# Designed miniproteins, single chains: the designs that were tried, part 32

Each design is a single chain, and the fold is of that chain. pLDDT is the mean over its residues in the fold that is shown.

## One batch from the design tools (miniprotein)

Design m1149
Fold by ESMFold2-Fast:
Structure m1149 (fold): chain A 71 residues (1-71)
Amino acid sequence: MPLSEQIAELEKELAADPNNAEAWTRLGIQLSLMGKYEESLEYLDKALALDPNNKLAQAAKKNTEKRLSLL
């Protein structure tokens, strides 16, 4: 499925449950893939605020920060 459809689905999940750290993490990853690094970091920070031990969110944040620093 296209990335835009996956983002819409994740936004729907977050509208129902804004405390879903996994949905915030996935949304952050999709935004990073689209080159929206600053917005990606904002959503990954929300995921880490809800679940600081989320290893996927931690890894995604580090990767996105590296990409942003190269711009």
Scores: mean pLDDT 80

Design m1150
Fold by ESMFold2-Fast:
Structure m1150 (fold): chain A 70 residues (1-70)
Amino acid sequence: SLPYIASDEELREIIKEIDEYAKKAGITDPLAGSVARIYALFAATTSDKPVSKEEILEGAKEVLERRAAA
């Protein structure tokens, strides 16, 4: 298994926050939401350096916004 740099609880919180952010921002594209969630999971499991929950969340929000703007 790939190493996790965030706990299962922190990952759940990150995903929930991404979904809530998308809803509040009016981003209704299910693909944009899915890509942002995949980004968060990837960043948490495959980073060569420790990353904070906040850094993962910020990156996921950026992915979400870029995808929605396309």
Scores: mean pLDDT 70

Design m1151
Fold by ESMFold2-Fast:
Structure m1151 (fold): chain A 54 residues (1-54)
Amino acid sequence: KGIEIADEAGITHTQFSSMGILIAAGESQREIAEHLGVSQATVSRILKALGVKL
């Protein structure tokens, strides 16, 4: 589930929601990481867990 993925990745539910918006806007993994203030590896882990590829 999305909330559980966010908790496992160590991000807030607000950051997870923002990530969903950025994915819909067509942002890259790097841009999403910059917006959320996390590493690209963290973004990659969440995307993989969600089954999303960018």
Scores: mean pLDDT 74

Design m1152
Fold by ESMFold2-Fast:
Structure m1152 (fold): chain A 85 residues (1-85)
Amino acid sequence: MEKELEELLKREEELIERGRELLKKDPEKAQEILEAVAKKGAELLPELEEAEKKGKEEGLRKEIEAAKELIDLMEKKLKEAEEEL
């Protein structure tokens, strides 16, 4: 778990740097990515609430899965935007 969280944090730092560069080149595209990620996060909330009801370990596992999905979405959207520039 700690190693997995550390890997997720490193990926997040890389995405922040890439997002910062995209903001300089195309702020509108960067905004679209932020909106897409926010929408996905909202869609994951009910699943997180259900997992928490099942137990602390299940809740934590689902939170890590949700974080991975959001990070994967950000990476995909950033890559698509960078390839279009």
Scores: mean pLDDT 78

Design m1153
Fold by ESMFold2-Fast:
Structure m1153 (fold): chain A 111 residues (1-111)
Amino acid sequence: MAYALAGDLDTAEKLYKEFIKKNPNNALSWAGLAVVLAGQGKYEEAKEYAEKAIKLDPNSAYGWYALGLALEGLGKLEEAIEYYKKALELAEKQKDEYMAKLAKENIEKLE
């Protein structure tokens, strides 16, 4: 993926928050917000929203991936690897080749 500029991440955060206010049960939007916040270095907030995504949809490969990103940013590397492996397993089961690739690349980077 191309790296977003800081202004793009701030815009994405605002748009996800406005969408979630109207659609609070959309797990993908909570996971997307968590990924954006992790990109901004807001790792504790990213963790909270990734956990909310997983609570709404425990089969969300993207939600587990977002939690892995947050824990990696917090320096909890072994926990991050565990959640990336969960994201990979779910992505492979769901035939989501893009998420499987992202999770695998992050596992290989940390191992």
Scores: mean pLDDT 84

Design m1155
Fold by ESMFold2-Fast:
Structure m1155 (fold): chain A 68 residues (1-68)
Amino acid sequence: VNELRKQYARTVTELAEALNAGDWERARELAEELRRLGKKLEEAGDTETADEAYNTAETIERLLRERE
């Protein structure tokens, strides 16, 4: 579970960097990774971090839809 939380933190950092760079394609890939991490965190019993991962992914997916 600690390794999954570590991956979540790194993915969030990379997502912030992608958004600051205007790299929406990279942000989309990172949102997909957050959904995968959320599922793994939920299966590991870390429901709070899983919810954060899902919420972040949904926010990015919404922003991507609004730009299309």
Scores: mean pLDDT 83

Design m1156
Fold by ESMFold2-Fast:
Structure m1156 (fold): chain A 71 residues (1-71)
Amino acid sequence: SDQQNIDQIIADLSQAQNIDQMKAIIDQYLQQGVSPASIGRALRILQDQGVISASDFTDLAVYLFRLSQQL
């Protein structure tokens, strides 16, 4: 389900040490066919929880948008 995907993305992104590792995780989930909407929701939850900064959220959201346009 979308919620199960979101929960797994949150777990994996929370283990990332830096933004480049987070981008690599986003790449993997998109290649597996997970929707950009589910990934975007996970990023928003992580920002709301203070796990990622507002600036990192913006960078990752822009990155996700650019990748979604290549699918």
Scores: mean pLDDT 86

Design m1157
Fold by ESMFold2-Fast:
Structure m1157 (fold): chain A 86 residues (1-86)
Amino acid sequence: SREAILRLIALILRGIGLLIEAELLEKKGDYEKALKHYEEALKELKEALKIAKELGDEELAERLEKQIKEVEEKIKELKKKIEKLK
């Protein structure tokens, strides 16, 4: 539906915005704030993936799955950095 497409776009845009903010925070050394933003971005992207799959958009679903894996890897790396700082 048109509503599902608009929600999908909104979720993707919010996810991207959160990733940009997280990257900026990470570069500044604000690792705990960066982690929170990456985790929020992951949530938005996972919701977008569900809608993409429901709509049958296999190409978008594959792109979102790749992005989700990259964000999950970032979260793991960032958690290790934070643990070393404690």
Scores: mean pLDDT 88

Design m1158
Fold by ESMFold2-Fast:
Parts: structure tokens; sequence; C-alpha cells
Structure m1158 (fold): chain A 72 residues (1-72)
């Protein structure tokens, strides 16, 4: 349905944006860890980068599925 297609696109956009924010923070933490040698900060940065990539990928998949439903 149109409503389901639009909901998937909207959810995908939200998840993609959240993933991009996590990726940015994770990269900033990795840069700081490189300067300080802080292993805990390194692990946190890696985790946020991986989570960010995962959410971006999921967001893009949901947008694609929504567009496929909307366009046929």
Amino acid sequence: SLAEALALIALGEVLKKKGEELLKVGKELLKEAEKTGDKELLLKGIALVLDGIGLIFLGELLIKKGLELLLG
C-alpha cells in the first residue's frame, strides 16, 4: 500500500540519518584514540562506526523496498 511504502521510506531515512551521526561520532573517537593511545576510546569508536554503517545499510534497504512498493 501507499502508506506502507511511505512508512518504509520515512523509517529508512531516520535510520540512515542516525547511522550517519553514529559514524561521525565514531570517526571522531577513533581520531582521538589515535592521538591519546586510549584503548577504551578505540573500542568505543570502532563499535560506533560499525553500528553507524549497519544503520546506514538498513536505512538504504528500507528506502529501496519502500520505493519498489511505491513505483511497482
Scores: mean pLDDT 90

Design m1159
Fold by ESMFold2-Fast:
Structure m1159 (fold): chain A 65 residues (1-65)
Amino acid sequence: SSTSLTSVALRAVAAQIEGLFEKVEIEGDTLVLYARERSPEVERRARELVEFAREKGLTARVHWL
């Protein structure tokens, strides 16, 4: 599938700015989302970002702090 690392990064950073994630990192082709609280809103946004990353040919994981 076609990869769009920039699109994935922009959406993840937007979620971080909204305060949903403590930190966001990209390691090669993997998006890593760091979350301090496991709220339904954070879990929903994390699932959306993971699915979007997969559609763009990336892997993604969530690290719960």
Scores: mean pLDDT 80

Design m1160
Fold by ESMFold2-Fast:
Structure m1160 (fold): chain A 70 residues (1-70)
Amino acid sequence: MLYEIYQLYKEDPEKAKEEIEKIVAANTNEEFKEKAEELAKLLYKLMELYAKSKEEAEKLAREEEAKLEA
């Protein structure tokens, strides 16, 4: 869950990074690997936005979380 990792990053960046690494490391298949890379890229963008604008980062996180159900 994207928003969950984003929230974790705000509380503990080290734990958030560990969770991302777990997702990437567990995905050895091409399909899962692509998904993991996409998620990591989006999370990296969220972290960068959080440093510049917490409101924009929150908005993006919620928007992407909603897309997961679409």
Scores: mean pLDDT 71

Design m1161
Fold by ESMFold2-Fast:
Structure m1161 (fold): chain A 59 residues (1-59)
Amino acid sequence: MSADAATVGRAAAHDAREAGLSDEQAEEIGRLVAEAVERGLSAKEISELGRRAMREKGA
């Protein structure tokens, strides 16, 4: 995993925990976002993906 992908994924997981999601759900969201960064998605697409995943998990 690139340093940038790891950083963005960790930030997304932190935001998920702050929104009241479980550690397991937060880790899943962090991984999903980090993978999107590695696949070369735009910042807008990554942000939308993270928000959608959080909403679907009940955040």
Scores: mean pLDDT 79

Design m1162
Fold by ESMFold2-Fast:
Structure m1162 (fold): chain A 55 residues (1-55)
Amino acid sequence: MVLEAPDRAALARRLALIPEVAAALEARGQFPTPDEAVDAVIAEAERLGYELRIT
């Protein structure tokens, strides 16, 4: 599956709708900054094999 978004924050919002990604983030708990939360969402999606593009 290929997911495209205009920026990393928009991409992270789309990825957070995936139940497997949402469950992994819930297990990690709180993040110190919004940027770290975005990075964690993207890293988890890449680990699960999603193709990500920023256009």
Scores: mean pLDDT 71

Design m1163
Fold by ESMFold2-Fast:
Structure m1163 (fold): chain A 95 residues (1-95)
Amino acid sequence: HMTEEELNNEIAKALAIIALSVSSRDLERQGTPEALAAAQKLRKAAGIVSNDPDVVEALKKAIELLRKAAEEYPSVRDQLEETIRILENILKAAE
C-alpha cells in the first residue's frame, strides 16, 4: 500500500529523526547548560518531524527552530549548523 512518494517521505522522516537524535545525544553528553538547552531544541525538532504529516513543511520548521537555537547558544553553534546541513540535504532530496 506504500506509494514511492510515501516511502520517500518516510525515509526522509527516519533520516531526520536519526540525525536529530544523534546530535541531541552528543550535546547531552557534553553536559554544559547551553548544550543541554540545545539538545531540548533538537528533541522538539524531532517531535515536529515525527508529528507533521507534511514532511517538507516539518523539515523547514525544524531547520528554522535549529537556526534560532544556533543564534541563542553560540558555544554549540557549529554542532547545530552541522545538523542543519544534514536536514537541508534531506529536505532537498524530499523536494
Scores: mean pLDDT 86

Design m1164
Fold by ESMFold2-Fast:
Structure m1164 (fold): chain A 55 residues (1-55)
Amino acid sequence: GAKEAGKKAFEAALEELKKGNEEGALRSATDYLKDIAGEVGGKVAVAEAKKVLEE
């Protein structure tokens, strides 16, 4: 469902950002959300993951 896709997008973005791969974070998050919100959803997931990493 949409919640599972959002959670996986967030987790994928977080993992890629931990590796320093911002492009990969956006791509992975967008791939999980492609049937729901596409790249816009991917950008939101990356932004939320960045907030968590900022503490």
Scores: mean pLDDT 77

Design m1165
Fold by ESMFold2-Fast:
Structure m1165 (fold): chain A 60 residues (1-60)
Amino acid sequence: DELEEYVKKGEEYAKKGNYLEAAKYYERALRIAREINSPKIPEIAKKLAEAMEKASEQLA
């Protein structure tokens, strides 16, 4: 399942503190989730927002 793989990759990078890479995987996962009307959309969107916020902090 490509959606599950992208979410897992995002989680792996987030756990390693690589929030830029995590955000990229969560963005791909969210795009797929929206196309298939997945019930995981809110969960993935929250993960993406958190990863983006933390990535922004690391770049500042």
Scores: mean pLDDT 83

Design m1166
Fold by ESMFold2-Fast:
Parts: structure tokens; C-alpha cells; sequence
Structure m1166 (fold): chain A 56 residues (1-56)
């Protein structure tokens, strides 16, 4: 779904080192995610967790 596409985009920005854009897209993916987009929600959470690890 749309949430999964946003989460994948967030992961790509994370790989490029653009943490601000990665976090923005991951947060949007969580906000638009539905129960049927569980894969997108899980990916978005993993992206956010990686960003938090970089900030700590």
C-alpha cells in the first residue's frame, strides 16, 4: 500500500545519510498506514530506530 511505498522511500534516504528526510517519510508512513500495511509500518519503525541510534 501507500504506507509501504513511503517506508521504502524513507529507507532509501536513510541509506543516503539524509536522516531528516528519512524520519519525515517514516513518520508519514506510520500516519497513513493501515492494519493491511503492516509491512510498511514495521519498515518505518526500523528506519526510526536506526535514526535514534545515530542520535544517541
Amino acid sequence: GQGLLLAKSAEEYLKKGDYDKALELARIAIGVGRRTDSEGLELARKVIDKIIEKLE
Scores: mean pLDDT 75

Design m1167
Fold by ESMFold2-Fast:
Structure m1167 (fold): chain A 60 residues (1-60)
Amino acid sequence: AITATLTFSNLNTAIGAALAVMGENPDATVSLDGTTLTITLPDTAEGKAILNHVIETFAS
């Protein structure tokens, strides 16, 4: 599995991001610890592409 960790400035934004990722990517495993979101996806070309798009979307 491939994993990305994202830290947000507030809990509401972190929850919104978690829900968006889970809604668009049902194969994703999402864990929220405070404002830190950990996203795990399969080690496939598709999973890597999705993870990179998530990082670009929420890390910017």
Scores: mean pLDDT 77

Design m1168
Fold by ESMFold2-Fast:
Structure m1168 (fold): chain A 76 residues (1-76)
Amino acid sequence: AAALAAAASALLAAGQNALAVDLVAQLIQQGNAATAAALASALIAAKPTAAAYNNLAAALAALGDAASAAAHAQKA
């Protein structure tokens, strides 16, 4: 968990926000929703973007947390 948050922070520090967001989307597609949610939360903390909020919402929905998913989608 911490390693993926560190990877997200490193990508953001390097100015590669699109790659960090894409990594979250790949994790969701692979069925790793818990890791995707953790990574998306780290991305939002570093740089809040519509794409990061949408990815967090998708990950939370995949985990069965529809209420939190709706709240984060609203911020996109």
Scores: mean pLDDT 71

Design m1169
Fold by ESMFold2-Fast:
Structure m1169 (fold): chain A 80 residues (1-80)
Amino acid sequence: MKLKFLAPDGNIVEVEVSEEDTVKELVEKFLKASQGLDYTLSDDDKIFINGIEFKKDTTVKELLKKVDLSKPLKIEIITS
């Protein structure tokens, strides 16, 4: 499935994901698609989607139960 994200430059980026993907994998796919970065999240990084904190091992299926898809999703990564 495709999810729409708001990129740092204000553009909408579509990311192809599976419901079985983790939030970590989704965020890494988003960073590659939006910034061209092969970035690996550290264990100390916190992930927020639409202001909700998600654990890195949370599945996309579980994430979709908690977020509104009517608007592009906002990802915030808080580094330690």
Scores: mean pLDDT 79

Design m1170
Fold by ESMFold2-Fast:
Structure m1170 (fold): chain A 65 residues (1-65)
Amino acid sequence: DTPLTAEQEERRLTMIRVANEGIEENLSAEEVYRRALEAGLPEAEARAVARAVADQLGLPYPAEP
């Protein structure tokens, strides 16, 4: 298995935390995305977390342009 750098590990833990918060609080995709960005995640990873939470909750995810 490929080892993670400290930066990648921190990002992974942040993604897990934001995803769990989104699921537990039933947050919208937009709120999860905002929290992920505020937590320091890159835009692509923030969108991935928001999409995953929306899928698990059965909520709509806004399409990209």
Scores: mean pLDDT 75

Design m1171
Fold by ESMFold2-Fast:
Structure m1171 (fold): chain A 60 residues (1-60)
Amino acid sequence: ELREKIRKELEELIEEMRKSGVSDEQIKQVLQSYLEGYKFMAELGIEEAKIAAEVIEEFL
């Protein structure tokens, strides 16, 4: 449920960035930055951050 919600929100964000003229390479860089942050939070025991990191990694 939460994973599906995060995936949909991320898909929408990526599509909006593409429509706004952001390149796929720039989108990948943004996702890498988010992934680093969520992985760090997941290591601190934040369950939602672990799920978010896993979903972001699917798009890389």
Scores: mean pLDDT 83

Design m1172
Fold by ESMFold2-Fast:
Structure m1172 (fold): chain A 82 residues (1-82)
Amino acid sequence: MEELREKVLSRIRELIDLAKEKGYEDVVQKADELARIVLENDLSEEQLEKIYELVDRAIQALKEGNFEEALKLLDEAIEVAK
């Protein structure tokens, strides 16, 4: 599961970089919180796969300028990580 965990963390980092470039500080803060939770917890494969899907969708939302949807998707990912 180390490979999947690293893929998730890498995708979260891509999200953070994109959010910083667009000036969405609230999204950066939520994504950093999610990354911390993923790093500090032994998440299941199912949790990691769902988080990856949500983060990927959040990246798409940010590319479309929809920071509200990205924030909601990150909140869902944090709930999955509990």
Scores: mean pLDDT 84

Design m1173
Fold by ESMFold2-Fast:
Structure m1173 (fold): chain A 58 residues (1-58)
Amino acid sequence: MLVVALAPFPKTSEDTVSLRPGDVLEVLEEIDENWVKARSLSTGEVGKVPKSLLAPAP
């Protein structure tokens, strides 16, 4: 599933990925209610990102 980042998110640990508004990501797995594992199509990085900062890509 493709999603788009709504807000910036800094890389805060080794298992997170950084977000810029408008970045497109592929959701790989839901980790919990607050986090998903996703792959950035902009950078190729794989890691966890906050679900609240993502919307479905058009």
Scores: mean pLDDT 79

Design m1174
Fold by ESMFold2-Fast:
Structure m1174 (fold): chain A 57 residues (1-57)
Amino acid sequence: AEEAARAAERAGRLGAGAGAGMAAKDGISNPQGSLAAMRAGTEGDGEAARRAAEEGA
């Protein structure tokens, strides 16, 4: 439970960082894709964080 809670926090942190990183990379060649990548990154990590929290419960 505690370990899963920490994993959920990490997933949230990674989502924020990963989203920003993807936007920077894709923004160089495709600004439209960078927005989609940012959303996918943050949304994906959000779901992972929720699953980790629920699995730990």
Scores: mean pLDDT 55

Design m1175
Fold by ESMFold2-Fast:
Structure m1175 (fold): chain A 117 residues (1-117)
Amino acid sequence: SEKGKEYAEQAAEYGRKAAEAGARAAKAAESIEGVAAATAAAIAAAGAEAAARLAAEKGSATLAEEAARSGEGAARAGRAAAERAETEEAKRAAEEAAEYGEKAAEYGKKAAEAFKA
């Protein structure tokens, strides 16, 4: 399952990027709702990174599926933060968090499929 490990490592990298983007969105946010949504994106993305790294280490489809769910959570929260953004900086960072969260979910699903094969 070399390919499963490779996909899980990609999911972890996108989770890390989503968490960094979510943190930037929270810093740039000018509303409580924007800060909350961006922070939720950063937390979910960090969860995706952690689950994906464990999936790569253990060859676990279940942990890769957990990484995918956390990545989907980061994407949803990132979209909510983008909708609440009052500045172009906050909106761009939140959109990046959503995009990277979607990629973490995509590669988490690919890792799970590869580990099941």
Scores: mean pLDDT 91

Design m1176
Fold by ESMFold2-Fast:
Structure m1176 (fold): chain A 72 residues (1-72)
Amino acid sequence: LPEAIELIREAARALEEGDLERAVELLEKAKTVSSNPELLEKAAEAAREGDVERALRLAEEAGIQDSILYSS
């Protein structure tokens, strides 16, 4: 799932930069290509609420899980 991992990385960067609108857009795109769309939906919801720390944790978890699956 290289596309999902790349989108999650871009979303994390947007979250760190405070661009919550961009982060939500990237998380929604990642959700469509990820094996963990539920975690990415929760990350997008946290970003919409302005909870950057929670959004980053959820996005990181989804990225780790997708990375493990891709490496298998």
Scores: mean pLDDT 78

Design m1177
Fold by ESMFold2-Fast:
Structure m1177 (fold): chain A 66 residues (1-66)
Amino acid sequence: MMFGETQILHLSVLLVFTEDPEEQELLRKAIDELRKLLEKGDVEGVKEKYEETKKKLEELRKKKEE
């Protein structure tokens, strides 16, 4: 299993089960960026982008609860 493949798979699963358009847009953009980083071999960038995406998703969900 390649490094970064698991991160892309996780975000793809979240996208399938997400009904909120704003969350869907965030996940689609993140998946595209992760694929580009993997193509470049930027292992650190993949990790940072994945963690950033999870934090942004949490922030969006918190706003919906307010």
Scores: mean pLDDT 77

Design m1178
Fold by ESMFold2-Fast:
Structure m1178 (fold): chain A 78 residues (1-78)
Amino acid sequence: MSQEDFDLDVELALEEIRITLAKKYLDQATEKDIEMLKRVIERLEEIKQRSTNPQIVRDAEELIKEAKELLKKAEEKL
């Protein structure tokens, strides 16, 4: 992929992740939610490592923090 194509795909992925995290904050925690949150964190860490765009890196760091907090809360609910 070109860098511009990668950045666009990443921005769309970050938006999808934001929507997913907002939904999980309101929903009951399940084992599937824990697995999803772990996958989201892995994807965000990869995005952070691959992106040279400081805004995308910052957004990914913020979402990683939110996802980790939701993961902790989900694990406590099980």
Scores: mean pLDDT 70

Design m1179
Fold by ESMFold2-Fast:
Structure m1179 (fold): chain A 73 residues (1-73)
Amino acid sequence: MKKGIVPKSEEEFEKDVLRALGEIYHAIAKIMEERGESPEEVAEAYRKAADLYEQAGDTENAEKFRSKAEEAR
């Protein structure tokens, strides 16, 4: 089971998972940019990363990636 020892609260664990997903979408956005994918597709990946960081409580990164999504046009 995923329960384990739980040295952190369940809330902190959920935030870690959300941050990891945000990092994945950030990596996807960077790969798409490097491959020359459309600005719209890059923007969508950044928006997904921003939403996940916001849910993780990482407001600073969420705001940065929202700005990147708006710029990616």
Scores: mean pLDDT 77

Design m1180
Fold by ESMFold2-Fast:
Structure m1180 (fold): chain A 72 residues (1-72)
Amino acid sequence: SEESEKVVEEYKEVIEEVIKLLEEGKIEEAMELLAKASPYFAKHAHLLDKESAKKLLEENEKLLEVLDKALE
């Protein structure tokens, strides 16, 4: 749905900014941005269809790889 696609796009934008901050060594700012955005995505999770949920999981995998490297 259009609503589902908007949630995915907004999530991608947040994850891209978090990744950018992590790559710049701004770990505190990255974690604060993620924490600030989390309530919004939790509230809109019910709008996600199966395909959109899969796309979110793919973005989460990218974030986890960058986070693992940044925290070493």
Scores: mean pLDDT 79

Design m1181
Fold by ESMFold2-Fast:
Structure m1181 (fold): chain A 80 residues (1-80)
Amino acid sequence: DEIARLEEAVRLLEEARRALEEGRYEEAARLLIEAARLLGQEVLESLEEITELLKENAELAVEAARAAAEQARAKIEALR
């Protein structure tokens, strides 16, 4: 069920955003990688590389996670 996968991706993106806001970058990286896989996206960077990118770009990463969750929610509504 595509809707169920998108709903799980939204949950992971929301958890990742909270982890980013709390400075838990490695946990956020793991959550973002899992969400990306559920959304059918390839993850080319390692966990370590993504963790460092999130530390350097935390504010932008929070905004990106929020935007990705909103996009996934819009897709869920379109599929209903």
Scores: mean pLDDT 83

Design m1182
Fold by ESMFold2-Fast:
Structure m1182 (fold): chain A 66 residues (1-66)
Amino acid sequence: DHYEKGKEALEAGDYETALKHFEKAIEEKPSPEAYGLLVEAYNGLGDVAKALEALEKGAELTRKLR
């Protein structure tokens, strides 16, 4: 499960590995939760612009699901 592997990588501080797993999780099944974790991974890398982009995509998906 890419979502769980991404969470494990985030907890270990391996933000690059977390990004790869969350990208695959989103490709398989987009979810606001996966986008939220993608934001955390980008913030860990200091990539604020990418974190904001992921936040916007997660918010858009949440709006479409509601």
Scores: mean pLDDT 80

Design m1183
Fold by ESMFold2-Fast:
Formats: sequence, structure tokens, C-alpha cells
Structure m1183 (fold): chain A 99 residues (1-99)
Amino acid sequence: SNRLGPGSDTGDFVAGLLEIAEAQGLSKEEQLAAIARAMSALDHKEAVEAALKLHGEEGLPEPPKRLTPLVLEARERAKLAADLILAGASAEEARAALA
């Protein structure tokens, strides 16, 4: 999906990345290693987590808006990093591509 649901936090990113890794035919161990490296390569991990939790907060005075540019960028970066690592790139190469 291209939209975060009620459980919108980093769990959705991990689930999507694992689904991609499984589709590539990687072993369970390779899938987990690739996802862990991809997640650790994100420069905005903590900001993404904060934005996702805040976006899902029902107590906000205004109605929930569309996904923020920061959240969208982080999703695209996570997918890019996962795709690179699944293709055999290192975490350093993934980080360089996200810079």
C-alpha cells in the first residue's frame, strides 16, 4: 500500500521491506539482515518515527492531513536502501545513495 494506516509507525516500513525481500527469493536470514541494514542506513529514522506517531494521534486539533513530505521521503529512502541491499550493496553504499 502507498498509505499509512491506523498502525502507522516503522512497523509498516519493515513489513513492506520484508515482503520485497521475500519476493526476491532471499533466505529468512538474508531478508532480516538486509532489512536491519536498510533501517540502520536511514538518516531520518527517529524523525520518521516521531512524525508517524504524531500523524496517528487522534488528539490533534486539526484533521489528519496527507502523509507529510518527511514521511513520504523516508518511505522512499527505506525502499531504495532495501532494494540496494537486496541487490548486494553494502549498508555504506545504501547510505551514500540516501545522502
Scores: mean pLDDT 49

Design m1184
Fold by ESMFold2-Fast:
Structure m1184 (fold): chain A 65 residues (1-65)
Amino acid sequence: GQRVRLEAVKDYEAQTPGELSLKKGEVLEAEILAEVDEDHILVRLLATGEIATVPKSAVKITPLE
């Protein structure tokens, strides 16, 4: 999938064990695996290999080359 930089634009607390918790200003590199719905993406974190759901409203998504 598409490799992206995810930058947290706000604090977000995971609502389920499958979701990422984020702190405002946190930066993660990830691969987008799927769009779960209009507002959520499923990603694999490049640093850990962890798979998690992220709300699009909580992150700025920038494509990596």
Scores: mean pLDDT 83

Design m1186
Fold by ESMFold2-Fast:
Structure m1186 (fold): chain A 59 residues (1-59)
Amino acid sequence: MPLYKAVKDFSAKTEGELTLAKGEILEKIGQVSDDFLLMRSLKTGEVGLVPKSVVELIE
């Protein structure tokens, strides 16, 4: 299962984006564009868009 970790805090700027705290773990659902992943927060269960620049692959 591809797991990612937020490398910094991120506040949603548009509807459909996730707000993340640094260190939050997310599951990758898919890739929407070159810059955005569709992910699920393991903390909240919420699904939304996450910029690739704010997460790193851990598993």
Scores: mean pLDDT 81

